# Designed miniproteins, single chains, continued (4): the designs that were tried, part 53

Each design is a single chain, and the fold is of that chain. pLDDT is the mean over its residues in the fold that is shown.

## One batch from the design tools (miniprotein)

Design m13824
Fold by ESMFold2-Fast:
Structure m13824 (fold): chain A 95 residues (1-95)
Amino acid sequence: MSVKEALELIEEAIEAAKKGDLDTALEKAERARSIVVGIISGLELINDPSDKEELETLQKVEELLDKAIAALKKGDADTAIKYLEEARELLKKLL
């Protein structure tokens, strides 16, 4: 699992949402969330103090993905795109 893979899935979710394909956007966003949660769990298991800032950033990304997924489930593409774009920019800072 990698930050780059999660980033690619978020970018695909944004493109799908912009095209009105909310089912594809939801699937991609949920897959990105699964990767982010997996990375968080791995970092928490290692419990290295040097990873604290990365962990906090990934937790914020998870929160934004949860909000985007909720918006997609309600059919609110514009709100979902905003949260996905915020999550994308945070993940880019980790690369």
Scores: mean pLDDT 87

Design m13825
Fold by ESMFold2-Fast:
Structure m13825 (fold): chain A 90 residues (1-90)
Amino acid sequence: SDLEASLQGGGAEARLFFAKDYLESAKDPRVSKDMQIQYAKETVRLSKRAVQAAENAAKIGDEELQEHSRKVAEEAKKIAYEAEKFIKEA
């Protein structure tokens, strides 16, 4: 339904927004290494949820929502990759 698609799309955008915020916190040199790793792990968690919500929106949304959701999913995958790399190199 349009409502379900809109809720999934909005949920994906919100999770991506918070994932980016946590990744910025993970990169803050004023934050302890333990807290940086915690923020990076939270970035991975939120980014993976954003991908799932965006993929769900893409399955049931109109053409405009499908294209937008694809872009949200791609960005969330990049953010997750960056955060996972940060954790592995820590």
Scores: mean pLDDT 85

Design m13826
Fold by ESMFold2-Fast:
Structure m13826 (fold): chain A 96 residues (1-96)
Amino acid sequence: MKAKEEEIREIARRTLELIDQVMEKYKQKMDEALKQGNLEEARKYAVQYSAAGILKAAVSFYEEQALRALKAGDWEAAERRIRELEELLEIAEEEL
């Protein structure tokens, strides 16, 4: 149980770190476009920043669901949520 809780928290932590990097990347590009007066580019990066924010919320949701399933003894549900977190990790890695 404790080892699985640590696994869930570690995957979520790594995924959040990468998503924070993706968000910082797009925020910097948005701010740079705004400084240049390029509103079209700023809008594109604002959309990408918002999308990354949604993924960050999804990480928190799946982490909570995985930990809840683990406490309930539902190993199948916990493993499914761990897989969802791993998929979000891969998406974040591809965006960097």
Scores: mean pLDDT 84

Design m13827
Fold by ESMFold2-Fast:
Structure m13827 (fold): chain A 90 residues (1-90)
Amino acid sequence: MTLDPEAEAIRAAHADLPRELERRYEEGKISETLQKVLKIAEENKDKPVEEVENEILKLLGIPQTMEELKAMPPAERLLALARMYRRLLE
């Protein structure tokens, strides 16, 4: 039986991927992608939070803005979050 990709992505976003990212961060194993995210946050510290968040989403290959993500159905938003976490682990 093939797992529903949406259900798998929801589980990944809520448990597996955030926990793995936290574990790697605690071990000092910061990915190149996470380093780029931190650099964008530092370079844009004087900009509105929404603008900084949108720049980070663009870096992670997420086509939606933060406002668009908030307007999405919960399942589609969780799929986008799972994609973000997967990119942060690269």
Scores: mean pLDDT 68

Design m13828
Fold by ESMFold2-Fast:
Structure m13828 (fold): chain A 89 residues (1-89)
Amino acid sequence: MEVKGFDVESDKNTITVELIVDSEDRDLQIILKVKLESGGKTWDLTAVWQGRLPKKKGLKITLELGHQPLESDGTIKATVESIEVQELP
């Protein structure tokens, strides 16, 4: 599997990450590590997606992470720190 791009959006209670990937019809585990910043504080969040993707180029995968309401109001900045792709047995 090859990750060709990603986009990240944050909402008050959720982070949405869209990945563009080329898939080979395999069982995969995708681990996303996201840093969340608000009000001078930082949080490290991890999302895990598991499933089988069909053999297709440019497949779009959408992952959503829920989080508890943050103590500070205002702009939440979400940054994708790493994307780990594992082929499952």
Scores: mean pLDDT 70

Design m13829
Fold by ESMFold2-Fast:
Structure m13829 (fold): chain A 84 residues (1-84)
Amino acid sequence: EPLKLELDKKEYKAKVGEKIIIKGKASHPDVIIEIETPDKRKFEVKTDEKGEFKIEFTPYIKGKYTLVAEYKGKKSEPFEIIVE
């Protein structure tokens, strides 16, 4: 069973240079939220004591960014962010 992840939006689209803010909630604190860029760089944040997270970034390259949550070896379904 995949890890449950609640996001504030069902779809994220942006243009290069446009700031994206992603808010969400997982069932646990210290869940790893990872974003993979189209050029295969990764960055991560962890959920807080309430299971909440906020990621703020300005995309530098066009393409598909992928968000995945991971906790104790379980992963969420991947969530796509489309940058034009």
Scores: mean pLDDT 82

Design m13830
Fold by ESMFold2-Fast:
Structure m13830 (fold): chain A 68 residues (1-68)
Amino acid sequence: SMMDKMEESIEKLIELVKSMVEDGVVSEEQALHIVRQMVLKEAEELNLSEEEKEKFLEKAIKRLKEAL
């Protein structure tokens, strides 16, 4: 489903961005910015509602903060 695709994309994005922070390529603040922008862009491409976009964004930011 479209929701399952968003979940998988968020997981992969967080793993990638966490790796970039661990390697010193980006700061934690930059990582949060990247995740926010990428999640919003993908949600727009999938034509998600504003409520769904906000929910996935909050979930992605929470997961990233827990992973760092």
Scores: mean pLDDT 83

Design m13831
Fold by ESMFold2-Fast:
Structure m13831 (fold): chain A 94 residues (1-94)
Amino acid sequence: EAEALLAQAERHFQLALQHLAQGDYQSAADHLLLATRYLARALALMGASPADVQAVLQAGQNLAQAIRNKDQVAYQQAYQQLSQAIQRAFADAR
């Protein structure tokens, strides 16, 4: 069910932020990837297009890589891409 997957995505996003605040970049990246995978599956079940689902997955991978690399410029760009991809996918999933 999409709702259960969204709840799992939210939990992993919260864990990613907690680990990032603690300087645990690897765990932050791992939880972010789990969050985006749960979110992508939920969006697909809700009727989001394959293109919008793929955009969320790619943006999540880019953000996770920026976190692992401690690249602040890449982080800002990837965060914006993920935010936009999520907003578009939810609009599409209606």
Scores: mean pLDDT 87

Design m13832
Fold by ESMFold2-Fast:
Structure m13832 (fold): chain A 90 residues (1-90)
Amino acid sequence: MLKEEAEKRYEEMVEEAARRLVELGKGTAAEIKPGSAFESEEEAREYVIDTAEGKKTGKLEPEDEAGKELKKEVEEAGKEAREALEKARA
């Protein structure tokens, strides 16, 4: 497996998850409080990267059930992507 392929897969995962996070924020617009929703896709992408790397930001934690499920999915996908990168480096 080429390292370049694994890196591309990771970037695709981050972009997809960030897009989904922004859409979830729009879906809860009636109850969005300042600081609880992502203002841009770039901010959502940064959060996805931090979550996939296992970093606890604490600033924009999803409190709704759908957001918590998506966070678990991002953590799992990030773990798989990191494992693929490590295997490609070996």
Scores: mean pLDDT 60

Design m13833
Fold by ESMFold2-Fast:
Structure m13833 (fold): chain A 72 residues (1-72)
Amino acid sequence: KLEELVEQAFEAATEIIKALKEGKEPPEEAVEKLEEVERQLLELARAAPTDEEKRAILEAAVQASRRAAEAA
């Protein structure tokens, strides 16, 4: 589930960043998808039983954002 959520975040963020670079408004569906995925990632991190697992989830989310910026 984490890997799937991270990939969805990457896809949505990439679409948003590309639109912004072109001076266009981000697609509403992409923004809504990113918000929902971010909510699920935060809930997953909060439910994680160890600090190590919480860190892994948060690091994966940050990595997805960096990948999106590079891909856009």
Scores: mean pLDDT 80

Design m13834
Fold by ESMFold2-Fast:
Structure m13834 (fold): chain A 85 residues (1-85)
Amino acid sequence: SSMDDTARQIASIMISTYRLMDSMGYSDGQKRDVVQGYIDYARSQGISVSDLISKIRDIRDSETDPNDVRSGDQVYRMIQQIQRS
């Protein structure tokens, strides 16, 4: 569905943006603000946080590069922390 495609696209952009920010030495707070922004955007598109997490997990599990797997896991953990706040 178009919503499923949008969720996958947002998840992919979140992981790649997080990886770029991490490589550039951005703080955890700055990375969290960007992740929160993508969560808010996903919600505005009718995408649940659970659907977004599912797509992040799918992308992580399809990666073979340990650094890309790590970035996906870090985004997943950060979304969970935001949801508990």
Scores: mean pLDDT 84

Design m13835
Fold by ESMFold2-Fast:
Structure m13835 (fold): chain A 68 residues (1-68)
Amino acid sequence: SPLEELWKKLRLYLHRRGIPAPVRVGPDVDKVSGKKFTPEDELITLPTGEVYHKKDILPFLEEFNIKL
């Protein structure tokens, strides 16, 4: 599925850069950084419906030419 394929690509991207695999914590926490979402955070929602901190996911989106 597109959702599974996007997640697989994200894991490969992080692995190549020596970043630990995305954390699987509660829905109010960024799966890449492990940080809780706050009202001051700049967030981005992927087509999969998953929410991330823009600063942490943007390099991945740019590398795979994913436009939102």
Scores: mean pLDDT 62

Design m13836
Fold by ESMFold2-Fast:
Structure m13836 (fold): chain A 74 residues (1-74)
Amino acid sequence: SLDELKAEILRILNEIFDLIKKLKDGKAREEFLSEVSRLNAEFREAYRNKDLEKMKEVKERLKELKERVAELAE
């Protein structure tokens, strides 16, 4: 459902923000914050439009972003 997918995306966004704040490199933090802001905007637009397929695409892109941030947060 749209609401379940919204909840999953919000959870991933929160996890990404928690990882970003652990980064010691200011440039990496800035670049990842910019990327997550873009994805959050796409998510909000897709949710308003009830575009389930676009929300799924944004979720997968957020999961990929989370993995990249986590690698640097080690």
Scores: mean pLDDT 87

Design m13837
Fold by ESMFold2-Fast:
Structure m13837 (fold): chain A 79 residues (1-79)
Amino acid sequence: MSARERRELEGEVLLALGRMALAIGDAELAIRQLREAARLFRELDSPRLPEVLRALAEALEAAGRLEEAERARREAEEL
């Protein structure tokens, strides 16, 4: 597994973990996992980034961080 493939796998795992955290009601854990996934996918210029940003927006909304959620959605729409 190359360094790039490892980072892509890390991003996918973090996206899955963030979605699971959101499903169990842990919005703060979801935000941490999804922010790290977004960081990795931005570094990789990955087509997965818009999906991660939409999941992050959902987590931010669940935490009451509405302005941050709107910024994440806007970034996803611009990609």
Scores: mean pLDDT 88

Design m13838
Fold by ESMFold2-Fast:
Structure m13838 (fold): chain A 91 residues (1-91)
Amino acid sequence: MKIEDPEKALKILVENLDYLLSQRLSEEKKRAIAERLIAVGNDPVAASRALYEILVNELGVPEGKAMMLSALVRQLGGIGGLLKALEEANK
């Protein structure tokens, strides 16, 4: 799925990363992660891979949880699909 509004996408990701990952991250880390995901968000495979590597290697998220979230992003068609799911969930 294409990221048509990168600024809105960045805000949604930054505001929801702690909730999505069940972790507490610094504002700086959330912004950096969100920017990286948006950069590859139009490619479901690249977005899935980038998310997995960030979660496991940078954030220490358990591999099983990282695989589930990355598979979800890929199935949703990338970061755009994830953003729609987050908007619906948070309402």
Scores: mean pLDDT 74

Design m13839
Fold by ESMFold2-Fast:
Structure m13839 (fold): chain A 87 residues (1-87)
Amino acid sequence: TAEAALRRAIALAEEAKRLTENEEAQELVDKAIEHAERALRTGSVEDVEKAIEYLGKAAKLSENEEAQRLLEEAAKHALQAKLSLDR
């Protein structure tokens, strides 16, 4: 379900944030989580798209390879949620 995919994306993003020492990347992860949580409440495709965008930006700034992998995996789960909401 879209909700399950979004919850998985949030969990992976939170794990990535713990591994990331770059403050700008951490702020982008927080924005991604905020939008994903809003999408969980409202079903907003736009909020899912914003979460994917911020996860991608955070991955590019992350210097930790495991954090980058987790952010990329989170973005894939968020994309699955978007595809479940889009017809």
Scores: mean pLDDT 85

Design m13840
Fold by ESMFold2-Fast:
Structure m13840 (fold): chain A 85 residues (1-85)
Amino acid sequence: SLVDQGEQLLSQLSSLIDQTEKQLKENKDNPEKRRQILLDSQQQLDSLVSQILSVIDQLTDEDVKNYFLSQLKLILSRFLDLVHR
């Protein structure tokens, strides 16, 4: 179902953020590697966000749409926090 696809994509996005945070911590003293990690993570994030938004656009239930948009916003806020810190 579209809901199951959306949940899987949100899970993949969350896992990407967790992996990115771990890689940044492991490369604390390597600014070039940290920069590359963020660039690679941003490209994967952009792809996943596009897929999530495509799922949201196909949903007809307004409450379900709002749930997915809220979850997406929370996960994106986590990524922005990593980029700025």
Scores: mean pLDDT 88

Design m13841
Fold by ESMFold2-Fast:
Structure m13841 (fold): chain A 88 residues (1-88)
Amino acid sequence: MEEAERLFEEGERAAAAGDAEAANRKFLEAIELLLAAGDEKAALEALYRGLLLALDLAVRQGLLSAAEAEALKAQFEAQLAKKLAELE
């Protein structure tokens, strides 16, 4: 689904630019679209990996502290676990 991929890319750009709020919003919108579109498990796992990479890059760029990135990772992991459980 190209729209979900576009939202994910927009989230990556927002994270790189230091806009964590916009990045989180775009990533969550992409996850919701992927859940609506079909093969959700593979799509969610791939999206989650991308989110972790974006957070690591933000820490390296000084846009997030390590503590803030760990909090966001925990939030994304909890959201992923919840959605994966709903698919079973």
Scores: mean pLDDT 73

Design m13842
Fold by ESMFold2-Fast:
Structure m13842 (fold): chain A 80 residues (1-80)
Amino acid sequence: SRLEEIRRAVQERIDAIRRSALEEGLSPEEFRALLDQAGAAELQTLRDAGVPEEEREEVRRFWEQEVQRALADYERWRRS
């Protein structure tokens, strides 16, 4: 489904950002800023592509959930 494809893309995007941030040794604050910027860009891309508001809201909620998970994991990974 389209939502499953979007969710997979969100997961892949956040994973790529986390991997890059860990390799570069970014702080949690820098990592959060990258995630916030990427999330805003993705939502704008969906709007420009004509994705309905209901689906964009679902993506926003999923992005926010994954960001919280990534931030919690990032602190642990940074300390390892």
Scores: mean pLDDT 83

Design m13843
Fold by ESMFold2-Fast:
Structure m13843 (fold): chain A 108 residues (1-108)
Amino acid sequence: SEARALAQEALRSEDAQEATELLDRLLKSDDPEARRLAVEAAMKLAESENPEQQRAALDVADRLLKSDDPEDIRKAMEIYKRVLKNTEDKELILRAIGGILRAIGKLL
């Protein structure tokens, strides 16, 4: 599957922009499986010790948060929470907290 190959490439990338661009292509797909693979990859990147991979996860969460679908907002919140638990980077801590607060606001 092309979608699976793109998700695996994103998981191997140590460049936040590259990983984000690969996952964004999957999120924009009309294939629900491609969108699911993008979210799963972002959740794995959120658990990485690499700050660039954590940044890619946050970028995906930010894109999901732009959706009016409550399920996408809940997925974004889960990614933010995973980054927050895992990261030691102050900028990424603040991004994750801000994302969680925005997600809560959209679900109210």
Scores: mean pLDDT 89

Design m13844
Fold by ESMFold2-Fast:
Structure m13844 (fold): chain A 95 residues (1-95)
Amino acid sequence: SEKEREEIRRRIEELYRRMAKIAEENFEELLKKIYENSDEELKKEIEELVKAIEEAERAGDESVRIQGLAALAYLAGEGLEELKEMEELARRYHE
């Protein structure tokens, strides 16, 4: 139903915000953890991601900022419970 799909969308948005908050509160620690486990190519991609987050924050683009921070949390192996719930909700949405 439409109401069930709206509820799923709202929950997924909440989970993205939770992952973004983890990255925001632990930004430098997460970057260090990612860099310790990254080759030179991945480090360059992470540098571009960090620049995109900083540019989004300066521009007031909350959507891009939240998505970038959530991606950073994922790369650091944080927010795995949030990610699992999002994957389950996405499957239910498309059933």
Scores: mean pLDDT 81

Design m13845
Fold by ESMFold2-Fast:
Structure m13845 (fold): chain A 105 residues (1-105)
Amino acid sequence: DVDRITDILLGRRDELVARALEKLRELGIPVTPELEAAIRAQATRERLREYVEFLKSLGLSDQQILENALKLLPLLLARDALKDIGEYKGLMDLMMEFNDILQTI
């Protein structure tokens, strides 16, 4: 159930945001107040629901999504925040790491 999974992940919103910020720092992208605000603004129930539906469309089960959410969702949040502010540096690195994790599931 997409909505049940989304509500569980929404309960971990602060951890997802913190992991997304850390991933940007690892990539050498300056975490400005604007970028941090963009990530926090992206971490809505609606956006998390879109990510759950996206992962299900890739063939992941509900259990696989929950077990890997803290690895996968921060990458998607970071990607969408960078795109929102027009920053393209690091997008390929985020996508490659996402695909590498997906291959292990």
Scores: mean pLDDT 87

Design m13846
Fold by ESMFold2-Fast:
Structure m13846 (fold): chain A 85 residues (1-85)
Amino acid sequence: MPEDLTPEEVADGVRAADGIVEDLKKYTEQLKAGKKEVIQKASNLSTAGGVIAAYLRNTGDPEARAAADRVLEAIKETEKAIKEL
């Protein structure tokens, strides 16, 4: 179980999740600007982000769970932006 990770490994996971949130926010802004060419990139990153969020939520670490929630919220915003195109 990922809960056996060191604090450093958990911090690395949180950092990766925050990077995904930043990239998803960037794609969401591009989608809102009508840049349909990023739909596939945004969709692929949302899928990868979902996997990482599930992993982080399963660690039991409060910071990891908070990072997972940020990823899931960013995915939801990205999916909404795609639907609004």
Scores: mean pLDDT 81

Design m13847
Fold by ESMFold2-Fast:
Structure m13847 (fold): chain A 87 residues (1-87)
Amino acid sequence: SVLDEVKELALETIEKLKETDDEEERERILNGFAVRVSELMARASEEEKAKIEAFLKEFSAVLHQGEKDNWSKEEIAEKLKELIEKF
């Protein structure tokens, strides 16, 4: 499914984020993720688009909370992987 492809892409994105301490590189990785997800969403049903949008909202929330609370890269990665398993 398109949702499964988005989940696989999210896992790849998490691994890339773990490999960088550069804020600009982080932004490029996240922007690349957003672009690829948009391309995948063009093939999704309305129901699947709603699930993907909910997933992306939660994904962004985890990243924002991690920055706010000074979580480690490992803690952020673990929380994002838990999120992927719930969807």
Scores: mean pLDDT 85

Design m13848
Fold by ESMFold2-Fast:
Structure m13848 (fold): chain A 98 residues (1-98)
Amino acid sequence: ADDKELVELSGKVVDGRRRAFYAAKEAAREAAPDLSEDDVMNIARQATSEALKAVQPILDKALDAADAGDYETARKLIDEFTERLVRIARERARELVA
C-alpha cells in the first residue's frame, strides 16, 4: 500500500512541476513574442523555481500527511500545490518579461 501510494504521490508532484514549467513558458511567449527560445526557457526555469519556493509549505504539509499515513489529505494538498504552483509560475513569468 505505502509503496503504491508514494509512487502515485511522487508522480503527481513531478507532473505538477512539469505543468508549471510549460505554463510559465507559454506565459512568457504570449507576453513577449519576440523573445528567443533560450530567453523563454530561462524565464520559465526562473519562474518555476521561484513558484516552487512559494508553495513549498503546502508540499511540506503533504509530506507530513503521507508520513502519518493520511494519503487522502496528502493527495488533496498535492492538488492544491499543483494549482498554486501553475498559477504563481504563470504570473511570475509575465513579471519577468516586463
Scores: mean pLDDT 88

Design m13849
Fold by ESMFold2-Fast:
Structure m13849 (fold): chain A 99 residues (1-99)
Amino acid sequence: SKKEEAEKLLEKARELLKKLEEAEDDKEIRKLLEEIDELTERAIRLALEAGDRELAKEAAEVLIEAAMIALKKSEDKDLILYAIGLALRGIGDLLDLEL
């Protein structure tokens, strides 16, 4: 089911989030952040198609958390800008889900 697929994608994103917390270099941080971005975007889409707004909200929250971790860890300007963009998108998704 689309809900089960979204749940599996979110579980993978949460595993990558733990790796992101331990990542020490900007290249690895960016790679993990990009993978979390892809997984959470797909999870939100599938969750919404399944009618599960709470699951979509959880995926958006994981994206925001990943962006915030990258912002705290990174010294790279391009990565910082990317992370800001992801945080703003995640916030936008949350606002859309509450309307």
Scores: mean pLDDT 89

Design m13850
Fold by ESMFold2-Fast:
Structure m13850 (fold): chain A 74 residues (1-74)
Amino acid sequence: SAMAEQIKAELEAFLEEALARLEEAHANGDFAAMRQVDDEVLARLKEVAPHLPESYLEELAQRYERRRAEILAS
C-alpha cells in the first residue's frame, strides 16, 4: 500500500530526528528534554502500530533501542 509506505517513511524520519534530539539532549545533560523525546517516540509508535506489520515495528523498535543505548553509553 502506498499509504503504508508513506507511514513507514515518515516514522523512520521521525525516529532519526528523535535520535538526533536525544544525542543533543544527552550531550547537554538535559534530562527533561531526553524524557520529552522518549515520551514523543512512545506516543508515535502507539499511534502508528495499528497501520503497520508487527514484524516491521519489532525490528524498527529493536534498531531504535540499540542506537538509543549507544547514545546513552557515550
Scores: mean pLDDT 89

Design m13851
Fold by ESMFold2-Fast:
Structure m13851 (fold): chain A 85 residues (1-85)
Amino acid sequence: MLRPLTPEQLEIVREGVREIFRLADEAEPKLSPEQRQRLANIAVAEALRIVGDALEAESPEQVRKAVQDGIEAVRKRIEELLAAE
């Protein structure tokens, strides 16, 4: 069931999403145009997953875990894309 985020949870999500897009931005110059498109889609998908998980979270700790898991997923996908170059 969808729940409104508390101000604390919203801030955790906002910072996590910002970090995901920062990681994507840093990786873009090292990727082909085709891989940049894939990375953009991955970043958006992981950001949306974090928001979804946060809306179901019962504590700020669960929100922080969702954010950390999302950031690590993006880092792993960047590593995979760079290895394919």
Scores: mean pLDDT 81

Design m13852
Fold by ESMFold2-Fast:
Structure m13852 (fold): chain A 116 residues (1-116)
Amino acid sequence: SEKGVLLGQLFVALLEGTEEGKKKARELAKKLGLSDEFVDDLYKAISGLPKSMRERGIEAITRGDVEEALRVFGAMLMTAPEAFLRASVQLSKVLEWSSTEELFADLSEGARAYLA
């Protein structure tokens, strides 16, 4: 659950689409045992999204809106498929989840903490 909260902070930091957000995401990734290459791959997928879609992603994660968050992740996959899939493989090695609901509850908590 602590890892899911940190991951929520990391996603919101990257979805800001700023160099400051990317730096914060690298610090959070280090705490999660994730590489700089992981952050660069996710940032490549996110930076290809329209600003409106990045903002929708922040709102969806913050609210725990699973359907809308998955639409944004799907858009990332379509924007940079190889980079998104490499990042997904790295995540699968460091995270253990009981359910989608548990994951998104933790992501929502992290997003709210980051934005407060």
Scores: mean pLDDT 85

Design m13853
Fold by ESMFold2-Fast:
Structure m13853 (fold): chain A 63 residues (1-63)
Amino acid sequence: MTIYSMGLTVASNLLGNEKAAELSEEALKKSREEHPDYSEGEIRNIAGLRMIDEATRELEKKE
């Protein structure tokens, strides 16, 4: 399992599929903008970590 697929799985389980898809698209977009010289694999890894971080913050707010 890649970091990206792990991040997507965590976000889907915590926030639901719709919100996870939204976070995935935003994370990929931001990662590409911040690291235009990175490979697609590297971008996906960064996006995966970003998704986990954002999903955790959203979960904490819903407590």
Scores: mean pLDDT 77

Design m13854
Fold by ESMFold2-Fast:
Structure m13854 (fold): chain A 77 residues (1-77)
Amino acid sequence: GSELRKKALEDYKKFIEAGKELQKAVDAGLPEEKMDEFIDELAKKYGIPKDVLKAMVDEYKKTGELNYLKALEEFLK
């Protein structure tokens, strides 16, 4: 139903916002120790598993892109 779609959109928006915050932290050159603390804070704030956020950081550092977020943004169109 439309309620499930609305909830999915809200959850996807949280993922997109968390990803953007992670990109900003990486671009700012945040040290690894502080990055781990920041990931913990984002996990609690957005309700996203820490391992997922850590995987996004690793992908962005290696590729300069978040392919998972790009797929979600395309899905939301």
Scores: mean pLDDT 75

Design m13855
Fold by ESMFold2-Fast:
Structure m13855 (fold): chain A 78 residues (1-78)
Amino acid sequence: PDKKKLAEALNELVTAILKSNISAETARELAEEIARAAGEKDIEGIREATERAIEASKNEKAKEAIRRAAEKLIEIIE
């Protein structure tokens, strides 16, 4: 995949998670899992971590931002 697009999509997803109403500890853990899964091209791992992030977020706009960023990341890896 395009290395620059992959880094940009990963950063967008991590930023969306960190800016959500998720606890800082949980947000960091999820961001680390997503980064690892992306490096391993583990689409299922990205989906699982993203689903947990969406469920943990209480803000509708944050949930949508996380979902959109994850979809972009998965599309780049596929």
Scores: mean pLDDT 79

Design m13856
Fold by ESMFold2-Fast:
Structure m13856 (fold): chain A 81 residues (1-81)
Amino acid sequence: ALTITSATTYSVGETVTITGSGAPDGSGVVLKDSNGNAVATALVKNGTFSINYTFTSAGTYTLVAYYAGKQISDALTITVN
């Protein structure tokens, strides 16, 4: 299974690193928000992907990783103040 690991509270303008694994090397992973919009993408290298995501607005973000159109992680909820 793929897991996204990150802290749960950040500030506007802060960049968070979201790390995951489980998809094949060279595969594209898409990070989607709660509305299903693609907000970031990364390539898997050495079994791991890493996404730098910058918060531009305060609020609650719910992020899910997808590979080949299928959900591959649990939802990650992040609060931005």
Scores: mean pLDDT 76

Design m13857
Fold by ESMFold2-Fast:
Structure m13857 (fold): chain A 75 residues (1-75)
Amino acid sequence: KEKLKKFREKLLEYQAKVEAEVEANGGELSDAEEQALADELLAFMKEELKKLGINESVEEALKKVRELILEEKKK
């Protein structure tokens, strides 16, 4: 439970950095730049999961994060 909350916080922090970087570059990305950002996000997710001791796949971790978001919305 606590590890998934930390993982989500790291994802939100990364998303904010990417948004700021895109805005600083004029808000438009080429297909190659979009692919590079997607690859970096995937690598970041894998590294954070490993640091938190979560040996599940990125897909499984994202599913659990989605469930956490839905739980928060119920409040």
Scores: mean pLDDT 72

